# Designed miniproteins, single chains, continued (2): the designs that were tried, part 6

Each design is a single chain, and the fold is of that chain. pLDDT is the mean over its residues in the fold that is shown.

## One batch from the design tools (miniprotein)

Design m4171
Fold by ESMFold2-Fast:
Structure m4171 (fold): chain A 92 residues (1-92)
Amino acid sequence: SAELAEAIRAAQSQIDAAVNQLRALGQNALADTIRSFFDQTIAILALSATDPQAANDRLRALQAQIDRLADDIRANSSPDVQRIAIPALALA
């Protein structure tokens, strides 16, 4: 739908902003990982139309990876990195 397309574009814009901010802080690997997680979420959404079970399995695996990275960021990253990366991971 047009509404879904707009929501995806808004999320993409927010992820792009977070990626650019993380790169400015020298966090290139983290920026790449967050973009990859978002791209995987979009692919899973597309898959859900044809194979809901496979989509659910991939989403569960991706959520586990996102949660693990979020915990690592909260424990080991600067407040500036946390302020950018944690909302971006929640969006992904």
Scores: mean pLDDT 87

Design m4172
Fold by ESMFold2-Fast:
Structure m4172 (fold): chain A 67 residues (1-67)
Amino acid sequence: MEEVIKKLEELGEEAQKGGAENPEARPEYDTAYLTSQAGKEKAEQSGDVKIGERYLENTRLALEHAR
């Protein structure tokens, strides 16, 4: 669980930096950031690592889409 939350935080930071460095793609990077934050909250509230893993995958896909 802690490792999944840490990865979500790291991808969220990557999304924020990507949006700052690429203003034209900021809405797509903002989507990735919000997905990472939602994933962290849902994983912490539920205690279900599979929920965290699902949001981690969704955040990664959103970041790939933003690039």
Scores: mean pLDDT 79

Design m4173
Fold by ESMFold2-Fast:
Structure m4173 (fold): chain A 70 residues (1-70)
Amino acid sequence: SAEAEVAALTAEAEAAIDAGDEEKAIECVERLKEFGELALPAIERLGVLALLRGADKVVEKCQEVAKELK
C-alpha cells in the first residue's frame, strides 16, 4: 500500500539522518514527494528531526518539498 511505502521510506530517511548520510536521506525525501499530500506529515516530521541532528541539507530539502506539496 502507499501508506506502507511512505512508512518504509520515512524509516529509511530517519536511519540515514541518524547515520549522517544526508544524500540517502534526501533521496528518500524526493521519493516521498511522489506520494503527494499523503507523505506531507512524514516530510515535515523528517525536517524537524534533521534540524535536531544538524542535517542542514536535509532540512532544506524537506522545506522545499513541503512547499511544493502545499
Scores: mean pLDDT 86

Design m4174
Fold by ESMFold2-Fast:
Structure m4174 (fold): chain A 64 residues (1-64)
Amino acid sequence: SVEDIANEILAEHPEIPKEYQQAILNQLKSLVESGVLDPKDKEAIRETARRLVNSVVRHLKEKK
């Protein structure tokens, strides 16, 4: 479920290196496992994934 949502959002950003994609996925899993994100709240997971992706995309553009 979390992996499916993360991969769906990551598919919108093929420019992100696989290492960063894996880091985003691991961070989302960590937030669910720690209880910060409810695994049943698909909207919150999607929102958090989009924020992480946007942060990575911005970082990659600035570190050119």
Scores: mean pLDDT 78

Design m4175
Fold by ESMFold2-Fast:
Structure m4175 (fold): chain A 100 residues (1-100)
Amino acid sequence: SPLEELRELAERIRRATPEEAVEVLREAYDALVRVGQQIQAQIDASPKPSKKLIEQDMEVGAAELALAVFLHVMSKGLVLSEADKQTLAETLLRVAEVLE
C-alpha cells in the first residue's frame, strides 16, 4: 500500500549511508509524486473536494518540495546530517498519517 511504502521509505532514509541517501530520497520523491497525482485526480473528479482531501494534497505538496530542495542541494555536495534524515523521515510519516 502507499502507506506501507512511505513508512518503509522513512525508515530507509533514517538508516541511509551517504552513498545510499540520494537513491532513497529519489525513491521517496517518486512515491510522493504518485500519491499526489492520485489525490489531484480525486480533487479534479469532485465538484466539492473535502477538507481532508485538500489537507492531504497540501501535506504531500510540502513533502515533495522538501525532498526536491534536499535533492537539489545534495547535487551540489551537501551530505545529510542525522538531523536532516530524521526531519525527512518525519515528513514522510506525516504524509502517511494524513492519508490514513
Scores: mean pLDDT 89

Design m4176
Fold by ESMFold2-Fast:
Structure m4176 (fold): chain A 106 residues (1-106)
Amino acid sequence: MSASQQRLLEALREMAEGMGASEEDIEELVEAARRVIEERYREEGPPPDSWSMLDAITRVLRELVERADELGISERVRELLQDMLENGFDVVNPVSGNVVHYQMEK
Protein backbone atom coordinates (compact mmCIF):
# COMPACT_ATOMS: atom_id res chain seq x y z
CA MET A 1 0.00 0.00 0.00
CA SER A 2 1.30 3.48 -0.86
CA ALA A 3 1.99 6.21 1.74
CA SER A 4 -0.96 8.19 0.30
CA GLN A 5 -3.34 5.23 0.77
CA GLN A 6 -2.01 4.69 4.32
CA ARG A 7 -2.60 8.38 5.24
CA LEU A 8 -6.21 8.18 4.01
CA LEU A 9 -6.84 4.99 6.02
CA GLU A 10 -5.25 6.54 9.14
CA ALA A 11 -7.48 9.64 8.78
CA LEU A 12 -10.58 7.41 8.56
CA ARG A 13 -9.46 5.46 11.67
CA GLU A 14 -8.90 8.68 13.64
CA MET A 15 -12.36 10.03 12.69
CA ALA A 16 -14.10 6.80 13.76
CA GLU A 17 -12.15 6.89 17.07
CA GLY A 18 -13.26 10.52 17.54
CA MET A 19 -16.88 9.42 17.15
CA GLY A 20 -16.48 6.84 19.96
CA ALA A 21 -16.54 3.75 17.75
CA SER A 22 -15.30 0.46 19.25
CA GLU A 23 -11.96 -1.04 18.10
CA GLU A 24 -13.95 -3.86 16.43
CA ASP A 25 -16.09 -1.40 14.45
CA ILE A 26 -13.02 0.71 13.54
CA GLU A 27 -11.17 -2.37 12.21
CA GLU A 28 -14.23 -3.39 10.15
CA LEU A 29 -14.54 0.14 8.70
CA VAL A 30 -10.79 0.37 7.94
CA GLU A 31 -10.71 -3.06 6.23
CA ALA A 32 -13.69 -2.17 4.00
CA ALA A 33 -12.15 1.27 3.27
CA ARG A 34 -8.83 -0.39 2.32
CA ARG A 35 -10.60 -2.43 -0.39
CA VAL A 36 -12.42 0.65 -1.75
CA ILE A 37 -9.25 2.79 -1.72
CA GLU A 38 -7.23 0.05 -3.48
CA GLU A 39 -9.94 -0.24 -6.19
CA ARG A 40 -10.07 3.56 -6.74
CA TYR A 41 -6.25 3.82 -6.91
CA ARG A 42 -6.15 0.91 -9.39
CA GLU A 43 -8.86 2.42 -11.63
CA GLU A 44 -8.22 6.16 -11.31
CA GLY A 45 -4.85 6.54 -9.57
CA PRO A 46 -4.38 8.69 -6.45
CA PRO A 47 -6.78 11.60 -5.78
CA PRO A 48 -5.73 14.81 -7.58
CA ASP A 49 -3.46 17.16 -5.60
CA SER A 50 -6.30 19.72 -5.77
CA TRP A 51 -8.50 17.42 -3.62
CA SER A 52 -8.41 18.00 0.12
CA MET A 53 -8.17 15.06 2.51
CA LEU A 54 -11.85 15.81 3.28
CA ASP A 55 -12.78 15.36 -0.42
CA ALA A 56 -11.00 11.98 -0.54
CA ILE A 57 -12.54 10.83 2.77
CA THR A 58 -16.07 11.92 1.76
CA ARG A 59 -15.81 9.95 -1.50
CA VAL A 60 -14.69 6.80 0.38
CA LEU A 61 -17.46 7.18 3.01
CA ARG A 62 -20.14 7.52 0.30
CA GLU A 63 -18.88 4.43 -1.55
CA LEU A 64 -18.74 2.41 1.70
CA VAL A 65 -22.40 3.24 2.45
CA GLU A 66 -23.49 2.47 -1.14
CA ARG A 67 -21.56 -0.84 -1.21
CA ALA A 68 -22.09 -1.86 2.45
CA ASP A 69 -23.86 -5.17 1.63
CA GLU A 70 -21.25 -6.14 -1.01
CA LEU A 71 -18.38 -5.29 1.36
CA GLY A 72 -19.90 -7.22 4.30
CA ILE A 73 -20.24 -4.13 6.49
CA SER A 74 -22.32 -4.70 9.66
CA GLU A 75 -25.43 -2.63 10.43
CA ARG A 76 -23.56 -0.89 13.31
CA VAL A 77 -20.70 0.26 11.05
CA ARG A 78 -23.19 1.25 8.31
CA GLU A 79 -25.02 3.47 10.84
CA LEU A 80 -21.66 4.99 11.90
CA LEU A 81 -20.83 5.78 8.24
CA GLN A 82 -24.27 7.34 7.70
CA ASP A 83 -23.84 9.49 10.84
CA MET A 84 -20.43 10.67 9.57
CA LEU A 85 -21.93 11.69 6.21
CA GLU A 86 -25.17 13.27 7.55
CA ASN A 87 -24.09 14.90 10.84
CA GLY A 88 -20.44 15.59 10.03
CA PHE A 89 -17.24 14.56 11.75
CA ASP A 90 -14.26 16.12 13.52
CA VAL A 91 -10.76 16.05 12.05
CA VAL A 92 -7.76 16.92 14.22
CA ASN A 93 -5.10 18.86 12.33
CA PRO A 94 -1.89 16.93 13.20
CA VAL A 95 0.28 20.09 12.93
CA SER A 96 -1.82 22.64 14.87
CA GLY A 97 -3.90 20.27 17.04
CA ASN A 98 -7.02 22.25 16.08
CA VAL A 99 -10.29 20.33 15.70
CA VAL A 100 -12.12 21.12 12.46
CA HIS A 101 -15.76 20.08 12.16
CA TYR A 102 -16.86 18.97 8.68
CA GLN A 103 -20.50 18.57 7.77
CA MET A 104 -21.95 17.22 4.53
CA GLU A 105 -24.52 19.74 3.34
CA LYS A 106 -27.67 18.94 1.40
Scores: mean pLDDT 70

Design m4177
Fold by ESMFold2-Fast:
Structure m4177 (fold): chain A 66 residues (1-66)
Amino acid sequence: SVVDELPEEYKEGGRKAVEEMKKLAEENNLSEEEFRKKAYEILLRYAVPPKFHEKIIEEVLKEYGK
C-alpha cells in the first residue's frame, strides 16, 4: 500500500484519507474526474504530502474500477 510508504508522521492521516476516499467511491456514482477532485481535497484535509496524492488516488481507483 502507498500509505505504508508514507513517512511515519503521515501514515495515520493517509489511512483516514483512504478510508474516506473508499466510502466516497462506494456511496457515490462519481465520474473519475469528480472522484479525483474530491480525493485531492480529502488528502489535503488529512495533511498528506502532495507528492503522494497521485499514487494514493490511483491505488483507490484501481480497487474500484473508476
Scores: mean pLDDT 81

Design m4178
Fold by ESMFold2-Fast:
Structure m4178 (fold): chain A 63 residues (1-63)
Amino acid sequence: SANERAREAGDRLLAGDLSAETARELAEAMKENGAVSVADYILALLEAGDDARAARVALRFTG
């Protein structure tokens, strides 16, 4: 489920996996759960090649 994928991606970010791939996985799962604005911001950062900022923004939204 999107909730499970968001949790798993969030756990990886908290463990120090600040990768573009993990940030994208969290953003896509967040978008499926209705958190569209934050998800679109993370995805826009990834599209611009700002992987480090995308990962930091994603990490801020891990619960």
Scores: mean pLDDT 83

Design m4179
Fold by ESMFold2-Fast:
Structure m4179 (fold): chain A 87 residues (1-87)
Amino acid sequence: SMEHIKRLEEQVELAEALAREIIRNGRAGKLSAEQVKAQAASIEGIVRSIEASRDRLEDEAVREKAAERIRRIQELIREAHKLADEL
């Protein structure tokens, strides 16, 4: 339904924004390595929820569009972990 797609899009936008904020705050010295890792792990939890919601969608094109955005968020999470290892 459109309601489920809207919820999925809202969660995707939230996860991406949070991942970018963690990287920004980590680079600015506002977060410790442990805080960056903990917050990245929290976003990984949100991504798992998004993936579960995506897998319930029957439209392959909608699923693939969601998968592309999930891949982008996973790249940001990997960047956050890399940053934490350098702090």
Scores: mean pLDDT 85

Design m4180
Fold by ESMFold2-Fast:
Structure m4180 (fold): chain A 86 residues (1-86)
Amino acid sequence: SNDQIIQAIRDARISVMRRARRSGTLSYDQVMQIVTDAMQPYSSSVQRQAISIVSSVVRPIAQQNNGRLSPQQIQNSFDTAIASIK
């Protein structure tokens, strides 16, 4: 359901933001790995949809910023991803 996809993205955001605050910046690959790991408790259909939505927002921002994202860019990207579902 859309509510499960939103919850999965919110849970992933918590994990990604925790790492970003400690590291300063994260690469696109690091963000997507953390997202994939955070999605493991969810069904395959929820995982696929949540990963697709997050990657569609995060990838263009990373490309504009030499493959990396700041904590603020990560926060804004995940807020955009969640808003796209509601």
Scores: mean pLDDT 87

Design m4181
Fold by ESMFold2-Fast:
Structure m4181 (fold): chain A 81 residues (1-81)
Amino acid sequence: PRRQPPAETLEEIRIRSAAVVLYLAREGKLSPEEAAEAEAALRAQDPELYEKAKELAEGLTEEDVERILKELEELRRELLA
């Protein structure tokens, strides 16, 4: 059976996913409504996660986002397999 990922990995996944969403919002790749809703939801649910994601997003390049999205998609496929 597939082993469940450790808690640190799950937290990293959440932070990276949130950072990508914030990056896409900043670059205008999300609608203004989607961007506002995503940011508000992140702040309301977990303000510490939001701050970590925001800091990570400030340092992201388009290449970093593509890499993170690929890594998250691979992990998602492994999780569902």
Scores: mean pLDDT 74

Design m4182
Fold by ESMFold2-Fast:
Parts: sequence; structure tokens; C-alpha cells
Structure m4182 (fold): chain A 70 residues (1-70)
Amino acid sequence: SKVEQLEALQRAGFAASLAGDDAAAQAYADQIASLITGRADARAEDLTEEQVQAALEEMEAERAKTAKRT
């Protein structure tokens, strides 16, 4: 799902950042921006605070909904 893709990219970006691979970290950040905005040319720097917050809220809401079913 979109949320699973966002989580995977977020983990990969964090791992790249910890490894000191700034280029890979930037590429993952750009992919996250593309997925959030729906635009292939989106960059992480183009994300608004509202878009980032909305994406985080969507991820948390989907996780909470899944937890209620277990």
C-alpha cells in the first residue's frame, strides 16, 4: 500500500543517512515527496509542512485502524 511504501522509503532513507550516504538519503527523500504529492518530479524541499503532517497523520490513522482489527 501507499503507507507501506512510505514506511519502507523512510526506513531506507534513515539507514542511508546513518551510513553517511547523503546522495542515497536525498534520493529516498525525493521518492517520499513524489509519493506524498503524487508528482514524479517532486523534491523533498518542495514539501509543505501541511503535506508532511497530513502524510504522518494518514500513516498513524491507518495503523490505528489495523490495530483495532487484531
Scores: mean pLDDT 74

Design m4183
Fold by ESMFold2-Fast:
Formats: C-alpha cells, structure tokens, sequence
Structure m4183 (fold): chain A 62 residues (1-62)
C-alpha cells in the first residue's frame, strides 16, 4: 500500500541520517575500541537499510 511505502521511506530517511552521523564519528575517532563499536553500528544500519530497500522494491513490484 501507499501507506506502507511511505512508512518504509520515512524509516530509510532516519537510517540514512544515523549512517551519516556514525560515519562522521568514525572519521573523527582514533580510538580502536570506539572505531570497532562504530563500525559494528554502521554495519547494523546498512543491513537494516538493505532489508528495507528489498521490502520497498518487493512492494513496488506487486
């Protein structure tokens, strides 16, 4: 539905903002432990964005 597509787009926009913030934090840090934590969070955000992208395309094709 259009409402479902709009909800997915809104969630993806939130995740894109989180991704941008985490990337800036990663670029600013020199602490290896903090880098590892930020990389793990970035990976989680990227995985969720991919899942939402796949869901969006599946719904748009239906």
Amino acid sequence: TDAELARIVAEMRKLAGEYATLRKQLAATTDPEEQARLKAEIDAVMKRMQELSDRYHALAAA
Scores: mean pLDDT 86

Design m4184
Fold by ESMFold2-Fast:
Structure m4184 (fold): chain A 98 residues (1-98)
Amino acid sequence: SIVEDLESFRKALENLRDGIAAAQTPLELETLGALAVMVLSMAIKFAKKNGLDEEFIKKLEEARDRLSEAVRAGDKQGAIDALNEAIKILKEYAEKLK
């Protein structure tokens, strides 16, 4: 179901957020950050393919762009904040679909 797929993306992003929070080196932040951008991009493509709400898609794209910027800057807290926003957006939207 769409709800189950959105929850799967959310759980993947939560795991990556926790990994970033535990990261000790710039390489760990860059690697986990790149994976998080990829997962969030997959979630956006999934949402577009399934005709999900335009405002929901826009919010995910804005969170992805903030995440990409934070990762490029080596901003660990900025990356965590962007991921927490994306996680919240996914969770709230999945709840509305039930």
Scores: mean pLDDT 91

Design m4185
Fold by ESMFold2-Fast:
Order: sequence, then C-alpha cells, then structure tokens
Structure m4185 (fold): chain A 64 residues (1-64)
Amino acid sequence: SAATIRDLLRQAIERHGIAALARALGTSPAAVRTALRQTTAKGIAEALGTSPATILQRVLALLR
C-alpha cells in the first residue's frame, strides 16, 4: 500500500538521511519530499521517477 511505502521511505530517511535515500533511488531530495505527500503507490512511483518494485528493492536494501 501507499502507506507502507511511505513508512519505509520515512524509516530510510531516519536511518540514512534524505540525501542518501535520494541517491539510492536516483532522484532528488525534493522528489522524495513530494513522494511522501502522495496518497497512492503509483503517485509515489511517479514522484520518484521509478517503479514501485525498484523503490521497494532499494529502500529495503538501505534498511537491511
């Protein structure tokens, strides 16, 4: 769900900072902030310029 993806993004920011997360996702800190305001998984993916699968893979790699 979008809420789960946003929670994972917030956890990655807490552990590594927004700049490190943005680099891992191949995007900007501004795009990450925009993604956190989205209500759908598709909206998050569009804001970050990548697929939901790529977001999950890279965020989970940062967390564990």
Scores: mean pLDDT 83

Design m4186
Fold by ESMFold2-Fast:
Structure m4186 (fold): chain A 56 residues (1-56)
Amino acid sequence: SSMLDKVLNRYVEQEIQKRLATLSPDEEQQKKARDQVEKDESDIIELMLASEYEES
């Protein structure tokens, strides 16, 4: 679980960084995009991890 928390957080951070790299250099826009990606990706990754654990 603790190991998965680290992997999950790092993956979310990478997805945020990738999203920010495609945006204009608008600081407010980048912050808003970061918050949105963090929320959306966190939910998706949590579902993916739960699905993987169900496989034997």
Scores: mean pLDDT 69

Design m4187
Fold by ESMFold2-Fast:
Structure m4187 (fold): chain A 101 residues (1-101)
Amino acid sequence: DIVFPDSLPESAKRFLLQVDPDKDGKIVLGKSKSALAHTLEAAINNPDSPLNKQLEISAEELRKFLDPEGDGVISWQALADFLLRVLEKNPSILEKFLAAK
């Protein structure tokens, strides 16, 4: 089972579960079938994505934060830590991503 930090709001937990429909605790870049995981892959590869502009973060910085090993696998812990940082900037941003298709 995936253990979320108590500081994560319910919206962030739902985001994580939607990004990883297989619920294996890992998101494999390039093999995702989730619309939200596709959004994250796009943000990592495109510095002009709305996510990168909203957070004032480069695609390279985002990739290094989410995939520091460079193996194309994002751990749920790294993603949870990233979501906490996102929510500090704009709490409503997750509603926008949860609505993405």
Scores: mean pLDDT 64

Design m4188
Fold by ESMFold2-Fast:
Structure m4188 (fold): chain A 66 residues (1-66)
Amino acid sequence: MDSMELWQRRDQGVDLLLQGIENIKTGEKLEEGRKLIEEGVEIASVDPSMAEGLREIGEEAIEKAL
């Protein structure tokens, strides 16, 4: 595809976001998990449609954990 860098960054952002959510679920590193979610969303923001949904999921996970 023409924009390989775009979807690669999106995938990396998603991976960081999911890792952050897992950290929050375990309650072991809540602040680090939150930071990973924020960084993941920013990286995945190269695809705004996907980033919006993932941001909402991440923020909801943080609120439910706290």
Scores: mean pLDDT 73

Design m4189
Fold by ESMFold2-Fast:
Structure m4189 (fold): chain A 75 residues (1-75)
Amino acid sequence: MSKEELEAEIEVAMALMAYSVVKKYREKASEEDVRRALELVRRALEIAKKNKMPKEVIELLEEIEEELEELLEEL
C-alpha cells in the first residue's frame, strides 16, 4: 500500500463513518452535522476517482452524496 492509497482508504473510511453517524442520529443531526458529512463524502469521492478506486466504491459514495444533499434540503 502506497501513502496515496492509504490516504484514499482513510478518507473513504471517514466519509462512510460520518454518513453512518448522521443516518443513525437523523432526528438530532443539525444542518452543520449534515454539511460536515457531505464535505467528507465529496472529498472522499474526489480522491477515490483520482486513485481509480473500484467502481462499487465510487458508486456508493455518489449515492451517499445524493442522500446527504437531499437530507440537507429537508433541514
Scores: mean pLDDT 83

Design m4190
Fold by ESMFold2-Fast:
Structure m4190 (fold): chain A 81 residues (1-81)
Amino acid sequence: EVDKAVEEYKKLVEEVNKEIAEKGITDQRERNRLLREKALEFFSKLTDEQKKAIVEKLNDPNFTNEEFFERFKKLYEEKAA
């Protein structure tokens, strides 16, 4: 379940990047905005365990550490306390 959520998120990023390339979107801000919208919708559908796994993966040096991921991590930690 947890690993599947991580793979689904990777596929989401890949699909968004493919759509961006097909539509010719070259503005980094527009690319980031579209990805954020899709990521927020995706995270809203996940269980707490799945959210934790994705946040842990996003804290990997190979992933961009963004404000909304920090927000999800904080919300998860507050619920666990």
Scores: mean pLDDT 61

Design m4191
Fold by ESMFold2-Fast:
Structure m4191 (fold): chain A 98 residues (1-98)
Amino acid sequence: MVAEIREYFLILSDAAEKYGLEFTSQYFYGLSLLSDKALELLLSRLVEDLEKFKELLKKLVEIAENGSKEEFVEALLELAEELKDEILKNIVLKDLEK
């Protein structure tokens, strides 16, 4: 599971870079570099259900690969709301203010 989530973070980082979302790209790339133990600890704090989180990331990856920049940004903000992740929300909004 941790390996699959790490792959999703790398795909999301690459997609964000492609769309010019530099801070969002760096955020996901940073998450992909965490040790397995650090990533497990982070996930235990953010997510009550790891399988649901994995499905949410998988949907976001599908949008990143097949959707528009606008759809990707909307999906990122929806993920931030689902996770109550104010850091991700603020990072995405910062990329949009440039």
Scores: mean pLDDT 80

Design m4192
Fold by ESMFold2-Fast:
Structure m4192 (fold): chain A 94 residues (1-94)
Amino acid sequence: MKVAVATEKPITRTSTGEPYSLVASVGIEAEPGALVKGTGTGIVESAGEATVEGESVEKVAKSEKAAVTVTVTVTNSTEGLEVTLTAVATLEVE
């Protein structure tokens, strides 16, 4: 199994006094090229058997900067290999 992590671009938004919802997502590309995108649960299509477990994090912030971390564990049932991947999304308000 080949796994690559992709992080979404930072979010920049101008707002006055409104609460912000920040969501981070992890993109995992597995052979033969299935991509898992999601917060909490992803679907992986691959030539091998793989199990994906993820945790979705949504943070509501009223600050100019916030960061959300998403951790996804990918297990290849064929080889018994377990890989933990972490992605971070940042929010900046101007």
Scores: mean pLDDT 38

Design m4193
Fold by ESMFold2-Fast:
Structure m4193 (fold): chain A 73 residues (1-73)
Amino acid sequence: SQEEVDEYMKKLDEIIARVDKAGRLTAEEEKEMEELLEKIKKYADPRTYVLAGMRYLGVLSEGFVQERRAARA
């Protein structure tokens, strides 16, 4: 339902806010965002999924993934 999609979008925003405040993206947060995107893709309209995907890509492009990868390499 739309209410469930709104809840997934809210959770995604909460993770993004945590990442922005911390300046780091953990593997667990990355996995949580991927799981939320899968649910949004399945239950939401294409427009909402594209918006959510763009927010997720924004977090990845900030270099947080690169820093996490370097720490584990």
Scores: mean pLDDT 73

Design m4194
Fold by ESMFold2-Fast:
Structure m4194 (fold): chain A 87 residues (1-87)
Amino acid sequence: SSEIEELAEKLLAYMVLAYLEATGDVEAAQALGREALARLDAAKSVEEKIAVLEELFERIAPQLPPALRARAESVLRTVVARMRELA
């Protein structure tokens, strides 16, 4: 579904931008985004795409300030629920 793929890409972009806001590390943010996008493109199921996005969040979460981490987690939960609804 193109809608599921669009949601996954938007969530990936959101998390990469959250990491960039928290760290200021443009090179690390770009590398993280490229790696995560490659994994999303390789994922064959909705659950595999969700696992990539959840793993990305767990990887960046320690670097995020508490308020930004809470927002990112809320966005992740909302998008994941919508992706499963569309599957």
Scores: mean pLDDT 88

Design m4195
Fold by ESMFold2-Fast:
Structure m4195 (fold): chain A 103 residues (1-103)
Amino acid sequence: MTPEQQQALQEFKDLDKDGDGVITLEELKEYFRSVNPEASDEEVEAMANGFLEAVDKDKDGKITFEEFIDYLIESYQLAAKSHPEASAANIAALEALLAEHKA
């Protein structure tokens, strides 16, 4: 796997605390609390809900691996408007990871 693929897979695993292949709002709150220990409960809830709203395409209150990788691809596509060459490899790597997950 490329470093970009390993990073994306590791980030998903860090969020998916119970390893069931989906990220819940509660797991997002635990993650944001762990990386922002000085944030208030309201700030942690805002971060978790904001991330869920951005990533949860089917609006079921859960983030699948596919939705997470799609979000990362969209983020790199947005970055590619400013730095197209730097983002192309990351986009290709994440698309390959998503295809491998579906296989």
Scores: mean pLDDT 73

Design m4196
Fold by ESMFold2-Fast:
Structure m4196 (fold): chain A 72 residues (1-72)
Amino acid sequence: MRVTVEREIEEIEEQGADPATTITMVHLRLVVRAEGEGPVLEIEMDAPRSEAETVLRQAEEAAESVTRQVLE
């Protein structure tokens, strides 16, 4: 079965703008879809924007591994 991994990054607005201490946080969503079944696995997490790509990449690798094992 074909598996598609969809990545979504959403910026979180922080209240209380101190520019010196504000870290831009992002809400990360990873959705694994199986052909014919739709969403099989959804992972959500928050991370600093600077680390979002690394966190998502690690989550994608883990999600693909788990999803292949479950669907086989």
Scores: mean pLDDT 69

Design m4197
Fold by ESMFold2-Fast:
Structure m4197 (fold): chain A 80 residues (1-80)
Amino acid sequence: KPVPTLTEDDLANLKKAIPKLKEELKKNGSKVIKGQLLLAEALVNNDEELLKLFDELYRKSKSMEEALEKFAEKVEALEA
């Protein structure tokens, strides 16, 4: 299953979404929202290592939501 490639418009929308995702995460600590925030930040910063990690998790996951939850858990484990 191919990992989706972001368009320039998607990247611009992610930059605008980051502050909103941070606010949502603060109010509702969902792992999916945490994963979305971490992925958005990795994409905006072109963090190749985090993007490779997400790509691996996305290929192993049955859904985008599952990939985002696993991505949040893996990033938190690396920070611990």
Scores: mean pLDDT 75

Design m4198
Fold by ESMFold2-Fast:
Structure m4198 (fold): chain A 113 residues (1-113)
Amino acid sequence: MGTASITLSMGTLEQLGIKPGDTLTITLTRVAGPDIVAADVSVVDANGNVLATVSLGPLAVGETGSGSVTIPADAAALVISLTASAPGPVTLRITLEKDGEVVASATVTLDMT
């Protein structure tokens, strides 16, 4: 098994036009690398307390997982947590949507350790 995470600060989300009270849809597609056995999105406060969590599920090659979270007023960050079947590089496409509009999309490669 390998693990990695992506952290999006509230400052980053605010630059994308996302604010507390908004509902954000996160879509994750596995492009390459070991199978993702778990993918979760958590909203955390400044002390690391989990305020909300949504599971995007396991992702085999080419599979897409999607989930929505409402951003609480005391949110400090959004954390995407990933567990892969093996360590090594995993390539993912991440899309963030607000009100049905894509506000950000990126292809990232994470080294699962």
Scores: mean pLDDT 81

Design m4199
Fold by ESMFold2-Fast:
Structure m4199 (fold): chain A 73 residues (1-73)
Amino acid sequence: MEEKEEEEAARTLAQAIAREMGLPDDVIKAATTYEDLLRLMKELEGWDEDEVKAAVKAIINGRRHVAELRAAA
């Protein structure tokens, strides 16, 4: 259950990154899986799959850290 939620969150963030990288909305919508998005990002920007995965994980971890800092302030 938690793993599935993390996968969905990672997919949502990968879609956001793909939009920032300049992928068209039609292409992003056609990519129904997280793996398809990673493949498209890899082919368009020359990033390898591990680089994209690391970036997505860093963003997820960064959001949690920022939320904790705001709660402590």
Scores: mean pLDDT 59

Design m4200
Fold by ESMFold2-Fast:
Structure m4200 (fold): chain A 62 residues (1-62)
Amino acid sequence: MVGDVVEGVVVSIDGDTAYVDVGITGRPVRIDGASDLKVGERVKVRITKLEFDSADGEYVGR
């Protein structure tokens, strides 16, 4: 849900943008400002936008 803080796993990184799998198939959460994260890390993200096939979020912490 929008506003929720969820745990997920970083599945890809493109520059300063990371994509986090939070268990929703086909809907990785996009976060910015995450250039120091690595694929496979578990992170907490706040959901800021939720569409039927996409989501945006904010990095909260590890």
Scores: mean pLDDT 73

Design m4201
Fold by ESMFold2-Fast:
Structure m4201 (fold): chain A 75 residues (1-75)
Amino acid sequence: SEMEERERRLQGYVDAVQRTVAELERQGQEPHPELKRLQELIENLDKPEHRRELEEIVERRYRVQEEGNREVLER
């Protein structure tokens, strides 16, 4: 179902952001301001406004990523 797919995408993105931040911390690097904003949204997923903002980001990014993958394969 669409809700299951959206939830799966959201969870996948949360995991990816957390892995990226953990790797940057391991290397002693400061996360990009955008990553810090994403962490803030993830910490506040119980708040409807923050959850909606993160969901919009995830859906937009997924569309762009799918388009990019198609372009690479068409090369």
Scores: mean pLDDT 81

Design m4202
Fold by ESMFold2-Fast:
Structure m4202 (fold): chain A 74 residues (1-74)
Amino acid sequence: EVEAAVALARALLKEIVARSKKDLEFAREAAKTIQETIEKAPEVKSSLSPEEQAIIDAILPLLEEALKELEKII
């Protein structure tokens, strides 16, 4: 389950970054959404099971990498 969730997140983030290279307004909105998601992750994580926390822990670095790539585009 963690592996499947990570694979899906990675695929979606690659598409978001690819589109952002062609659409600067989309890049700004995507960066804002990802930043807000990262900021809320600790709060959400505190109410989740250990298995669900593992999914967040695995996905969080992917969100941070995508945000860095979007910041280079903006």
Scores: mean pLDDT 83

Design m4203
Fold by ESMFold2-Fast:
Structure m4203 (fold): chain A 74 residues (1-74)
Amino acid sequence: MREEIIKQAEAAYKKIMEAYKGKVSEESEKKLEEAYEELIKVAKDPNASEEEILEAAKKFEEAAKEYAEEGEKS
């Protein structure tokens, strides 16, 4: 699970950043980066529960959705 989450997060982060490069605010870029970093940190933490990893993944998905919505408005 952890390795799959990390790989999926890395792929999703790269994809969304490439899709909307230069179309979103610095604030939105920072928010997405922070959510991504939190997810990777939790996924790599051997003391983190599966529920904590899934919660961080959901938070990253929400940040990615907001990022994409802002990019589409450009």
Scores: mean pLDDT 80

Design m4204
Fold by ESMFold2-Fast:
Structure m4204 (fold): chain A 61 residues (1-61)
Amino acid sequence: SPLEEARRVWEALREAIAKGDLDAAYAQLTRLVDIYAEHPDDEELRRLLIEGVEAVNAAVA
């Protein structure tokens, strides 16, 4: 399902941030954006995308 794929991408995003790999983190964030763009009415996907954006922003602050 799109939500299961998004959760796997979210885990990869968190792992990239933990390793300090910002290029990988941005790549995973882009994948979350693409998944949400195909399912824009999905509240869970929207929430995961917002959390992903906030996690990346916190990592670069």
Scores: mean pLDDT 84

Design m4205
Fold by ESMFold2-Fast:
Structure m4205 (fold): chain A 74 residues (1-74)
Amino acid sequence: SKFEEEKEKLRKQIEELLPKAKKESQEAARELLEEIEEKEKKGEISDREIASKLTAALLILIGGEIDVELEKKK
């Protein structure tokens, strides 16, 4: 499916960038990835939402410093 392929692509990109990112970005991305995994195991999150959140994790690793408080707001 479209979202399954996108999830796989995003996870591969995250795995490649994670060891090269700043420590703060690594920590923020890992926290988000852990949240996604927990929700996926519980069936509380759709494939579309997982892809969206994986994109956010990728942007954390590429784009710089994101305040963790901003990730918890609407």
Scores: mean pLDDT 74

Design m4206
Fold by ESMFold2-Fast:
Structure m4206 (fold): chain A 77 residues (1-77)
Amino acid sequence: SVDELTQKLKEAASDPEEYINVLEERDKAELEATRKELIAMGLSQEQVDEYLALAEKGRKKKLENLRTAIEERDKLE
């Protein structure tokens, strides 16, 4: 569940690589949960796909920026 993955994120806070991996898992779980909610509300497959595509694009960009920052730090340390 998303809550379980959120707890794993808190536990992984001291390990940047593990933190990113758990964050990716949580983001995927959130998208899956949102898909289920939208379908349950009666939205079409196409409407759900459009919404999730926009949300996922934003999440992936944030994750890329975080990964780059960690890699930059590792090169300097």
Scores: mean pLDDT 72

